# Designed miniproteins, single chains, continued (2), part 61

Each design is a single chain, and the fold is of that chain. pLDDT is the mean over its residues in the fold that is shown.

## One batch from the design tools (miniprotein)

Design m6103
Fold by ESMFold2-Fast:
Structure m6103 (fold): chain A 80 residues (1-80)
Amino acid sequence: MSDEERVATAEELAAMDEEELAATVREALSPSSSPELVEEVTRLYVEAARRAKAAKTDEEKAAIVAALEERLRELREKRA
């Protein structure tokens, strides 16, 4: 389902510790993805979480999530 491909909300990203988020992403992807892809996706999530914590407006938070979703889509298409 497309819902399974959705990134976390900006609020969820801002609430998680960077190490916890990185561990969660790695655990979810490692069984079915290459180590290189796992690290790239983990990096994108951690960067998005850092930006979400710094964001002051709902518009900024929405833009961060949208940018993350776009980058994740690009990685999936590049691999396919």
Scores: mean pLDDT 72

Design m6104
Fold by ESMFold2-Fast:
Formats: structure tokens, sequence, C-alpha cells
Structure m6104 (fold): chain A 97 residues (1-97)
């Protein structure tokens, strides 16, 4: 489960970066578009797991993420809690890596 989730997130991040680069002439607009697409992808992933009744699997993914990448784990928690302000801040922090 975790390996599939991580691969999906990585693939969606790469696709979001590519799509944003093609859409925007403005560097700032491109950055915002990339964040928007990545956020939407993560939200869809979390919502899909919850809709499938896989709350336990989501909690397991979060627990593993806290060990491997605490910042990524916080982002997933912010998405789960619908904390849009924290999502935006964490996405910016991840982009600085």
Amino acid sequence: MEEIARAAVEAQRAEAERAAAEYADDEEARRKKRQELFRAALRAFVDALLEAGKREELEEILARAREDDPLYAELLEAILNKDEEKEAALLEELAER
C-alpha cells in the first residue's frame, strides 16, 4: 500500500510540475499552478482512501510517512483535516527542498 501511494504521489508531483511549466509564462503563476495541481492530487488520493473505507490504511501510511518524511506526513494530515492554510504553508516548505 505505502509503496503504491508514494509512487502515485511522486508521479503526480512530476506531472504537476510539467503541466504548470507548459501553462504559465509567469514564473510565479507557474509555481502556484504546480502547487494547485499537486494539492488536488493529494486531496483526491486521501478522499479515495476514505471513500473506500480504508481509514486504517491511511493511518498506516501516515505513521510510515512520519518516520520517513515528517513534513510530508504533516501535509497529509493537513489535507485530511481540510486545513487549507496549513496545506499551502507545507507545500511551500516542500517546494524549498
Scores: mean pLDDT 70

Design m6105
Fold by ESMFold2-Fast:
Structure m6105 (fold): chain A 67 residues (1-67)
Amino acid sequence: MSFEELRELALRIKEETGVSDRTALAVALDYYRDREAFLALSSRELAERYGISVPTARKIKRLVRNF
């Protein structure tokens, strides 16, 4: 995985959801660390983990699946 791919994913998450740079980067890093574990989390679990709304978590989950 390149640093550029990680940065692009974080930027896309930020642009599509409006979350902070810190939250977008944390999500991107966790996804690349373990994709299966990340995708196994429910939208509610993701929302609780990152301090975001459930609709935002659902949108993020959809974005990372298509990346």
Scores: mean pLDDT 83

Design m6106
Fold by ESMFold2-Fast:
Structure m6106 (fold): chain A 74 residues (1-74)
Amino acid sequence: SIYEEVKKISKELDSLGETETSKKILDKGKKAKKNGDKKELEKVKEYGKMTLESTRRAQAGDIDGAIAISRKAS
């Protein structure tokens, strides 16, 4: 399910030290699932994927790539 993907993204963010962001994404995903809001759940997943990729790039030293992804999320 989309929610299982959100949980996986949240866990990966937490493992990278982004504990607060992980919690926010998981909480938004739980709320969307509880409300049956599939569209919101898909948005949470996409935001989580972009945040995870940005975090990974920044930690790998690709600051320009991280910034480019962050700009797409805003």
Scores: mean pLDDT 81

Design m6107
Fold by ESMFold2-Fast:
Structure m6107 (fold): chain A 91 residues (1-91)
Amino acid sequence: MTVEEQIEQWYNDGNSKLAALYYEVLARQNQDDPRGQAYFLFNAGKSYEKDGNLQQAIRFYTQARDLYQSLGNDDAVAQAQQNIAKVQAKL
């Protein structure tokens, strides 16, 4: 079981705040890997959304979107934008 699989388990078990905090740590540790950093920022956003912390969810989805955009990953940008729009609709 990988560290990421353990974080996904916490997310699924309703420990979404704990999952969010660990994804934030992974994003910070992966600043030299923009693709990995964007992935962890996106999953921090998902975890905060599940936790009901909608403002943090938007913040992390926005950071992931901007990083994916700098990488030219149009599919990931579109996915992040859809998630931002969904969370904004809940505010």
Scores: mean pLDDT 84

Design m6108
Fold by ESMFold2-Fast:
Structure m6108 (fold): chain A 93 residues (1-93)
Amino acid sequence: DKSKIEKLVKEAKKLFEEAKKLLDEAFKLYDNGGSREEIEKKLKQVEELIDKLDKIIAELKKLGASSSVILDLEVDLGIVRIQLGVLRTILSK
C-alpha cells in the first residue's frame, strides 16, 4: 500500500498545483477587469479538481495514509475552497 499511497499523494499534489494556477489566473483576470465568462470557466475547472481531490483524500484514508499526510492535503484543499468561495461571492454581485 505504500506505493499506492505515494502515487495518490503525487497525483493530489499535481491537482493542487493545477487548482492554484487556475485560481491565480482567475484572480488576475478579475483584478484586470477581464471577462466574467473566462473567470467562470476557470472556477468550474477548479470545482472539478476539488471533486477529484476529495476522492483521492477519501481513498488515502481507506488505505491508512498517515494523519500528517491527510492533514497536509486537507489544509491545501481548505485553502483552495476558501479562494474559490471568495471569487464566487465577488462574481455574485
Scores: mean pLDDT 88

Design m6109
Fold by ESMFold2-Fast:
Structure m6109 (fold): chain A 89 residues (1-89)
Amino acid sequence: SGDKIIADLEKEIAELSGKDKAQALYNLGMVYYVQGKYDKALEYFEKALEVDPDYSTAYNNIAGIYFDQGNLEKAKEYYDKARKLSEKK
């Protein structure tokens, strides 16, 4: 089942570190996002940012979820974070 696949992926992610772990957490967040499970998608995008705070794509997706939920204040906050990372050369 999908729940078993997710549980197996979470176990694999626990063995990862650095950018690989952030990417895998982000990818799991995207799995929840395409299922419309936005609360879980936000949880995994936030976990990706705990591992890699410079993961600009995760900030953009968090902002998009908040925008779709009508939380414009949080959407702007996360878009601003993504923008600042893109301006940092």
Scores: mean pLDDT 84

Design m6110
Fold by ESMFold2-Fast:
Structure m6110 (fold): chain A 63 residues (1-63)
Amino acid sequence: GSDLSEEVLKKLEELSNLIQQLTPEERQALMDEIDKLVEDYFNGASEEEILKRLDELLERAKK
């Protein structure tokens, strides 16, 4: 199983739903950031750093 926290998974799911409402260019930019974020998490980035980055991406997706 994955070692992703419940909070990280919840925010990723919310972000995935919001991305569907964006333009293709905005969607691509956010997907690139998400890919980097997930990779950083598995490479040992702190959960606090990952949650902060997810919150920033969620705010961008809501606009």
Scores: mean pLDDT 77

Design m6111
Fold by ESMFold2-Fast:
Structure m6111 (fold): chain A 60 residues (1-60)
Amino acid sequence: MLGSDLLKDPRFRLEWVETDSLIERYPWLPRVPRVLVVRYGTAVQAFLDEEGRVIWPQRK
């Protein structure tokens, strides 16, 4: 359960953001209403969908 471990860490900030506001910077995001942005401090670490599935990063 990769997503649940990230959600439990208090050093990560989690924010629901409308996908349309992110498309200018991240045009490869899926056409969904919103994504969960995972930040560590000010740095974006991951994007998750509404089911908690990792959209990015997709690399090993």
Scores: mean pLDDT 68

Design m6112
Fold by ESMFold2-Fast:
Structure m6112 (fold): chain A 90 residues (1-90)
Amino acid sequence: KTLLTDESGKVYEVEVYKNLSEEELKKLLEELKKKYNIKKLLATATFLDENGNEVIGYVYEQEDGRLLYVYIKYNKETNSYDLYVVRPVP
């Protein structure tokens, strides 16, 4: 749990989970859906990071209308997943 500020002064809460197995990732995604009261999926994107690892981004709408950004990165060298949960602070 970390607070980040972008160049425009907007603040985000960031949760980072590293070296997850596929089973751990699925379990954590179910816990996060309950924790953040996910209403619907708005958008998805797939891109590569600077090291050529696949990253899938999801934009969710929460029940209170706030947006939640979720990024899943697959690490080819370790055969594991990193999960990033990014939430704008009101």
Scores: mean pLDDT 80

Design m6113
Fold by ESMFold2-Fast:
Structure m6113 (fold): chain A 65 residues (1-65)
Amino acid sequence: MSEEELEELKKEIEEVAEKNKDKPISEIERAMLTLIWRHAAKLSPEQLQELGKLAKEKIEEAEKK
């Protein structure tokens, strides 16, 4: 996946987390992971770790709120 596609995917993950902020954390996690897994075959190990870190940060933020 290109760097530009990775940035677009990160933006989509953030939008999905924000759109689902009123839902249970399990639904937020599922939505973000579904998006990541749809692109998993195109991601390098480094890109997958970067997206995983973003998803973790969004889940942590949702738990604190």
Scores: mean pLDDT 77

Design m6114
Fold by ESMFold2-Fast:
Structure m6114 (fold): chain A 71 residues (1-71)
Amino acid sequence: SSELLELAQRLQEEALKEKDPEKRITLLRTLYLVLTGIAENRPAEEVIKILEEHKEFISPELLERLKALIE
């Protein structure tokens, strides 16, 4: 999905620029899940569900922001 590729690229750029180590790790964990979804040819909606199931590894604010980008 082109939407997932754009999402992965944005997460990677944001993680590289992030100064807070905890926020950087959260961005990298989220990136890993998105890249896994791409590798498995999952649709964007299914990848968002996977992120929701792994909410313990990502922040609520980040999840809402990512949903807005795919919407």
Scores: mean pLDDT 78

Design m6115
Fold by ESMFold2-Fast:
Structure m6115 (fold): chain A 75 residues (1-75)
Amino acid sequence: SDKEKAYKEIEALVAEVEANSDETMAANFRKAAEAIKEKIETSDKKERELLVDIMRGLVLIRRGVDRLIARREAE
């Protein structure tokens, strides 16, 4: 189903953050993932696709921020 597909994609995205970020950031993204999953439960197919895209965007932004912080701290 589109709901199961959306959940699977959200889980893959948050697992990536959990594998690559510190414990606090991993916990924050898990919280965000659970909030998005709650929205997926009551959303139609198109809204579910958009919610997955939002999560994907958040993960991409976080990767950029983490890389920038690491570079600045290494200087």
Scores: mean pLDDT 81

Design m6116
Fold by ESMFold2-Fast:
Structure m6116 (fold): chain A 74 residues (1-74)
Amino acid sequence: AVTQPVDIHQGDVDRGRDNAAGVRDELERFSESGALLEAKGRRVSVSISGHPEVRAAFEGMAREAVERFRRRAS
């Protein structure tokens, strides 16, 4: 959950994209084994930027990973 939005500078925008790419890679790894990891009671944490635009882009990628995780669990 994101409570406080944060102003993003041009440099932070680029960093946000790098963060989103890195987190997406982690989510893809977790989505393939996430169901087993969660089933074993293991926890996975992911952080996203507070900036609304960056959050929206990342949420799209996160939803895709969650859908794959959900299909694995079904």
Scores: mean pLDDT 48

Design m6117
Fold by ESMFold2-Fast:
Structure m6117 (fold): chain A 99 residues (1-99)
Amino acid sequence: APAPAPQGVRDLKEAEEIINSKEKEEIIELIEELSERSLENKRLALTIAELAYERGLLSEEEYRELRLRIAEAVAREEGIHDPERLREELEKALEKAKA
């Protein structure tokens, strides 16, 4: 079968539809709900959070908190129990994104 569109491209399109159709509170609630579901849903939640931040819908503080929450949920599912290492990796990624 022909390969489906890359998952990242599909997630980005879905994230754009969500951001364009929903209010800030609904977007935050959806991100939080998706972060508690499957790995695919956690990845979509991260994509929504990143796009909402880039569009100015989320403050830096709201984006950081949501991103950390998603990363912690992924780490727990994959058996990574070091939240300090996850925090360091997220802070490095955030500094690199600001540069």
Scores: mean pLDDT 70

Design m6118
Fold by ESMFold2-Fast:
Structure m6118 (fold): chain A 81 residues (1-81)
Amino acid sequence: DMRKIAEEVLRLARELGVESPELEENIDLLAKADTPSSRKSLETALELLREAVRLRDSDPRLSVSLLTAAMLIIIGETLNL
């Protein structure tokens, strides 16, 4: 379910300190589009964000890099809608 993936992506982004109405709107747009590309992008972002949360205390530099990669994937895919 794309909506559940989107909700989990938003939850993990907020847990990592990212609270942007624009990014929330982009994630919602990708979930509503429900294309194979938007699904893959949200699933990839979800995996990166889960790893970023896991590494936050042990490897903060890698955590920030994974968070950044997830955000760029979401933004890039939204621009291709």
Scores: mean pLDDT 87

Design m6119
Fold by ESMFold2-Fast:
Structure m6119 (fold): chain A 93 residues (1-93)
Amino acid sequence: GLEEIRELREQAIRAVEEGDLEAAMEYVDQLFEIAVEAFRKGDKETLEEVRRALEEILRAVKKYHPDNKELILEIEIKLGLVLIMLGVLNLTL
């Protein structure tokens, strides 16, 4: 549910702030998996919450670890895919 996405976002941001980038990546991967399932089900509300979560996590990574280009790129790719998923659902309803 939406609360799970918000909790994963908060945990990911905390992991980024603490320098636990492995944990941050695991939370990002979990959020992306939720986005894929939401897209499959046509759940726009869940997809929009994941988009917001990934945007906030990306901002935290750029602030605390600006030189971690691999993590930044991974989150940017996942965010881009979520934006495409949202666009597709907006056209097919």
Scores: mean pLDDT 89

Design m6120
Fold by ESMFold2-Fast:
Structure m6120 (fold): chain A 78 residues (1-78)
Amino acid sequence: DPRVAEARRILEELRERLRATTSGLSPQEKAWLERELERADEMLRSEDEAERQRALHGLAGVATVLGAPELAARARAL
């Protein structure tokens, strides 16, 4: 599924940005964002289209928090 493949690329880019983020986030905020990305990864493994849509919303939200509007736009376009 090309949509799921693109969503997984966005997920990995967000994981990389979160790892590279050294300021502006508390340890609790980083842990919460890591959990949201894990949740999106789980939902993308589902064959349920509603779960995949929830994953895309989650990725867009994480992208917004990390200041990555380009990744949020890519997630919303899927």
Scores: mean pLDDT 82

Design m6121
Fold by ESMFold2-Fast:
Structure m6121 (fold): chain A 60 residues (1-60)
Amino acid sequence: METQREVAKEVAKRLSPEQKKKLEELVEQGFSLEEAADKAGVPATVLTAAAIRVIGDEID
């Protein structure tokens, strides 16, 4: 979905170029964004922050 691409872009702003490439490679291999982030060593807090940023601040 388009939303996953936007969340990935926000996550990338917090990552090194190497972590960003690893995350993108894993997503291309068919892993979900959550699975790819876990495998790439991205903290869940970074994923949550990126999702809030993309989806909007209206959600608790």
Scores: mean pLDDT 70

Design m6122
Fold by ESMFold2-Fast:
Structure m6122 (fold): chain A 98 residues (1-98)
Amino acid sequence: SLEEKIKKIVDIANKLIDTIEEMREAGLTPEQLYARLKEVLDEIAKEYPELKEYLDRIHQAVEAAIAAGLTPEQLADLAISEIYRETSEKIQELVEKG
């Protein structure tokens, strides 16, 4: 159902945000945070191949932030903002397509 698809995406987004916040609180470097986030994104993509494009867009944004030399705090804030943005766009797409 549409409701189940939306719930799945929201649950995944919350899991990603919680993971980033935990890594931030643990004092990980940007490279360590990126490596952990990539691992989680890859695991989700294997379980939910239909979300690959959504997950790839989050990955690309975080990879670009690493290349820009952001601090761990800036990287975490950017990653969380991108998760919110991509999740909102994906929910909108699902609602519009039924």
Scores: mean pLDDT 82

Design m6123
Fold by ESMFold2-Fast:
Structure m6123 (fold): chain A 75 residues (1-75)
Amino acid sequence: MLKILEEVAGLLDEAKMVNDSEVTGKYKGVKVTIYMDTISNKLVILLENKKKAFLVDPNDEKAVNNILEILEKEA
């Protein structure tokens, strides 16, 4: 598992490691899926209550904080 996905799993309720590049869980009751897209080399964040994906650079030193901000605003 990518270290960033392990850190992000710690932010989620009911976190499940689907595979080495994907985590699912809940944030404030909203189902969340976060995975590494190997084509774009971005973390893709999917929330069940949104029709769009959010993208975060996994190499950004603030990547975990950026994900948390997305979860706080959008969940």
Scores: mean pLDDT 80

Design m6124
Fold by ESMFold2-Fast:
Structure m6124 (fold): chain A 94 residues (1-94)
Amino acid sequence: ATAALQRFLASLSDEELKLLLRQAAFPRVVEENADLPDAEQAARLREAAAALDAEADAWLAAGVSPREFLRRITRLLGLSQAQLLELLRQEEAL
């Protein structure tokens, strides 16, 4: 339910929101760079992490709500809300 998701997001710290963005984006970054040498893959992941953190910091500094933060993640990654939730569920599977 949307209300349960909104309460969950409202309970997250700024650091946890930044982690959520990285977790949603990293599978795509890894896949898009899989054919590169290990050193270049590591560099691309560092660049992506820095860019995502900068974007998240800008959103948080602008005072965006957790709901708007989620909308921006889905728009940035071209994902639906359902696809984002599935990625987060997969993170919890050890």
Scores: mean pLDDT 72

Design m6125
Fold by ESMFold2-Fast:
Formats: C-alpha cells, sequence, structure tokens
Structure m6125 (fold): chain A 106 residues (1-106)
C-alpha cells in the first residue's frame, strides 16, 4: 500500500539503506498511481520524509534513491484520476531534499 511503501522509503533514508529507499520509493510511485488522491498524498509524504532523513545522515546513495522515489511519486500522483496535487508537491519536495543530501555527502 502507499502508506507502507512510503514508510519503507522513509526508513531506508533514515538508515542510509539506498536499496530500501529505492524499493520503497518505487512501490510508493506505483501505489500513488493506483491509489488516487489519498494514495498520492501518503506516498508523497513517505518519500518526502525519506529525502529529509537521507539528508540528515548524509548518505549520498540513500539521498539519490529518495530523490528518484520522490520525483517518480510526484509524476504518478499528478497522473491520478482525482486531484493529487498535495501528493505531487510532497513527492517533489522529497526529490529536492534527496538531491541536497547527495550534494552534502560529497
Amino acid sequence: MAEEAGREAAEGGKSGDAEKALEGGRRAAEAARRGGARGGEEAGRGTGLAGVNAAKNKSAEAALAAAEGGGRTGVESERAPEGSLEGSIEGGSGATMGGMGAAAAK
């Protein structure tokens, strides 16, 4: 589900586990597309948190994974049949924070 996938991505970001952050982000993007507005919001929130967490621990790999998941979630949320603007914004925010974390880690 979108909430679980977002939580997995956030946990990956927190632990610096790039693979977990990437897989969680990928699943969150898929769930956002299928879950409509609510799915997009839940997935965006989780991937956004993953980016913030990755930036805090300065894991370049986890930050890049979070950025990829956030960006993908934002795009898929925008494509949802019902308005998922909040999900798109949250996902985009996660992508930005992930990118900043990757830069800081270098």
Scores: mean pLDDT 64

Design m6126
Fold by ESMFold2-Fast:
Structure m6126 (fold): chain A 70 residues (1-70)
Amino acid sequence: MSEEEAYEKLKKALNDPKYADKTLKEIAEEIGISLELLKKILREKMHIPEEYLDKTPEEAFAAVVREVIA
């Protein structure tokens, strides 16, 4: 799977309520990419701080909002 294809699948997963409570490892397994590639996309394409990569999408969103406001 290409990085671009993985990024598109990840964007869909992050906007799907069924993945809101899933770990990044579970999301990676579901969309068929490695956890390493998933974390790379979040860091490099979505500019998510590495400290949020161990959170669910809901938790990561809340943490990003808190960091931007603080």
Scores: mean pLDDT 67

Design m6127
Fold by ESMFold2-Fast:
Structure m6127 (fold): chain A 87 residues (1-87)
Amino acid sequence: MSEEEIVELENKILSAVRKEHSALVREALAWMEAHGNATRLSPEEVARLLARYTAILRKGAAKLGVSEEELEAVLAYLRRRFERVIA
């Protein structure tokens, strides 16, 4: 899959679990407001957010009948994207 196809699939999966995704985003924003800014997220908190986001994507993929191969491509891209942001 191309990176564009992976991003489109990620967005499609998130649309199927919009409530869960919106709840996670709202929680992250509330945490940022309470702690002053996003740059204060610990590596442990970043890992927890990634794990929760991954669980949301897996749930959405199951609802849409996304193949295991397509889901793993999205998750591999997500891991690489996260590593670039943290580094």
Scores: mean pLDDT 73

Design m6128
Fold by ESMFold2-Fast:
Structure m6128 (fold): chain A 86 residues (1-86)
Amino acid sequence: GSPPLETLSLDQVIGMVKEEFYKKALAIAIKKGWNVKEVTKKVLEINEELEKELRKYAEENPEASNQELYDWGLKKAEEALKELEK
């Protein structure tokens, strides 16, 4: 089984959010027939921004659990997915 979320480092939680965003963005790109190479470039740029936002959120909320950080990161990733579809 996977290790408990609360035992993960901040970097590991950020990595999980970035991976989820990448997988969902790639699935949308394939379904819509978008250029995968161009979408991958956009995903890398958005993931760099998501990492910065997650690190800032963690610094501003030092008592936030890894679950809270992950859920907040996923919400930001879903917002970024909606912007990609515009």
Scores: mean pLDDT 86

Design m6129
Fold by ESMFold2-Fast:
Structure m6129 (fold): chain A 110 residues (1-110)
Amino acid sequence: GKVTVKSVEKILGDADVIVSATGSATQDEATGEYRLEGTGTATALKEGVSLQVTIERTDVATGETSVLATSAPVLLRKGETGTVTATAVEKDNGDATFTVTATATRAELA
């Protein structure tokens, strides 16, 4: 089917952070399966932040959304830059949007 990759940045808890998300989908020619990779990068500006990436599939015909992968969170102290990656493998099950979300949440780092 036709696949689209969408990148979304979320900032939660009023964190002062620069965050970016990138995503890719590569189809294996032998199996027809998609290899999905989502990467989030964040720079904590004024406080600690937790960075996490999630890959979701939305079926175009039904509108149903499922979570395929979620990275482990990375904790960033003030002034730190970090990157996290999530990967998934999906069969070609028709037209879909894959959404890569990088979420930076204010975190108290002890």
Scores: mean pLDDT 83

Design m6130
Fold by ESMFold2-Fast:
Structure m6130 (fold): chain A 87 residues (1-87)
Amino acid sequence: PTGGQLGGARFNSETYEAAKRLIEALDEGVEKALEEAKRLLSTPGGNIAAGTFLSYKDDPEKAKEALQDLADFSQKQRDNLQSLIDS
């Protein structure tokens, strides 16, 4: 439990960056992705990306697709927030 809402600009930004880092690490190898996931599990937003990767750790292709989908979703949320600044 996080004691509050998990939505917001910071959370979405951290989730996006964590997903990107895990995709980059996975391109180098599963061991690199596991190291990054361990570091991200204790961070707000990063724990979502790490959990997503760990759910598919036995299938690197599915893990990468799930992380990319998460990154795309988080990026869209960031873009929506930028649009609100202009209004």
Scores: mean pLDDT 72

Design m6131
Fold by ESMFold2-Fast:
Structure m6131 (fold): chain A 79 residues (1-79)
Amino acid sequence: MIEEAEKLREESLRLRQQALQSDADTARQLGEQNRKLAEEAERMARESTDEEVRRALEEAAEVNRAAANVSYGTADALS
């Protein structure tokens, strides 16, 4: 469960890095993927009864939201 939160965070950061090096359309797609990862982490956090797992998922969601915003900003800059 904590491993799942870490995986979501790492995946989001990789997508963010790809967005910074891509064209506008790709950056938008990567932003959407990061947004979906944030929503998934938020959903899992809401369903978790383990405080440690919930906290890790909440942190992952925050990182994923920030990564999505950077990807969207990159897309706007490249447009």
Scores: mean pLDDT 79

Design m6132
Fold by ESMFold2-Fast:
Structure m6132 (fold): chain A 60 residues (1-60)
Amino acid sequence: MRKVAIVVAPDRLLAAALARYLQEKFGYETAFATVEELELALELAERLKEAGYDPEIILV
């Protein structure tokens, strides 16, 4: 299964920067969200799991 890192942070720019770092450094497929969007991030994780991905939520 393909690993996907979903980065959740209080600041959208910080979340985006960390997601890009993980993608460039480790080759993960990444997504990002703010803490206010945590519910949306959880829904995305479930949908990715159903599609055959291995999602992991990283809280900052």
Scores: mean pLDDT 82

Design m6133
Fold by ESMFold2-Fast:
Structure m6133 (fold): chain A 68 residues (1-68)
Amino acid sequence: MLSDEEQIENLLKAFEEEAKTLSDEEIERLAQLYIGLLRQLQAEGVLSEEQAERGIARIKEIKEKALK
């Protein structure tokens, strides 16, 4: 099982790499899926509030840069 920090880092790295080859529509859908995943993990007590918020902020930043 990955640590909470490793899960967030791997998710962010995967999204950043995927964004290089995906359409704008796919990037938006994937961003929403990852945000939903982080919120679910926070609700389940796997991630702290701070970890989830930080991950969500990074996902939004990656999305904004990719959709330019």
Scores: mean pLDDT 78

Design m6134
Fold by ESMFold2-Fast:
Structure m6134 (fold): chain A 80 residues (1-80)
Amino acid sequence: SADELLARLRELAEKILELIKEYLKTGNQDLLEEANRLYQEMARLYQQLAALSPEARARAEEILRELLEQIKQLVEEALS
């Protein structure tokens, strides 16, 4: 169902943010590789959601947008 896929997408976004936060503290490249793997899984889930309906696509786009804004904020803080 769309709700199940959206819940999984949110779970992956949270995991990616945790991995990036830890990477910025430690410099451990394995964490960045894992974040990339999860991001690829998100891309696959997005394609499934986009195929279901315009409404499911819009909800998935919002989750991805929020993730990218949070990553941007973390990177900007790391550069200060």
Scores: mean pLDDT 88

Design m6135
Fold by ESMFold2-Fast:
Structure m6135 (fold): chain A 77 residues (1-77)
Amino acid sequence: KPSLETVINLALGTLETLYRLAKEGKITLEEFDQMAEDILEYLRKELKEVGASDEEIEKAINFLKEHYEKLREEIKK
């Protein structure tokens, strides 16, 4: 569904922007972790607004969490 995919893609794009800032030393790992938590919370709210089911919301949140965990490990290097 385009609206649901748009919300997910915006959350991913924001997370990737924060990853670049952390890699450039412009934000700390702690700030990256806090901002990623905020993105996950807002993604949950936005998906409810576009009429996503609870199952679709949990799938999207888990997908973004897996991506966050990979980016976090890359920042630590």
Scores: mean pLDDT 84

Design m6136
Fold by ESMFold2-Fast:
Structure m6136 (fold): chain A 53 residues (1-53)
Amino acid sequence: LEEQIAELDKKAKEENAKIMADESLTPIELTAESLRVAGDWFDQVLALRQKAR
């Protein structure tokens, strides 16, 4: 479980770094994509914790 959460953390950091490096995104699009990554991370962590309880 903890290893799986750590992997999700790493994936979220990598996706955020790619978003921040994308020069084609406007500030609004960059903010929206960062929020999407955070939401995806939360949903996946919640699913893992529900399975592991």
Scores: mean pLDDT 76

Design m6137
Fold by ESMFold2-Fast:
Structure m6137 (fold): chain A 68 residues (1-68)
Amino acid sequence: MFLETDVYGFILRILERARDEGLPVRGFTLFDKDGKVVAQFDITSPEDAERAIRLVEQLREKEEELEK
């Protein structure tokens, strides 16, 4: 939790809060380690936040598998 290098984990915390508290997040863009855009979405509802959480989890799992 204290490592900023876990960008996916940090983003998931923000998205979980957006879901639970109904906070809107617009124009969210996720970048790869190489600075390449890998995901883009708008969060205007808890359902949008849940979709974003799922996508970010998949991206993190892929990155972990490639490093393993």
Scores: mean pLDDT 68

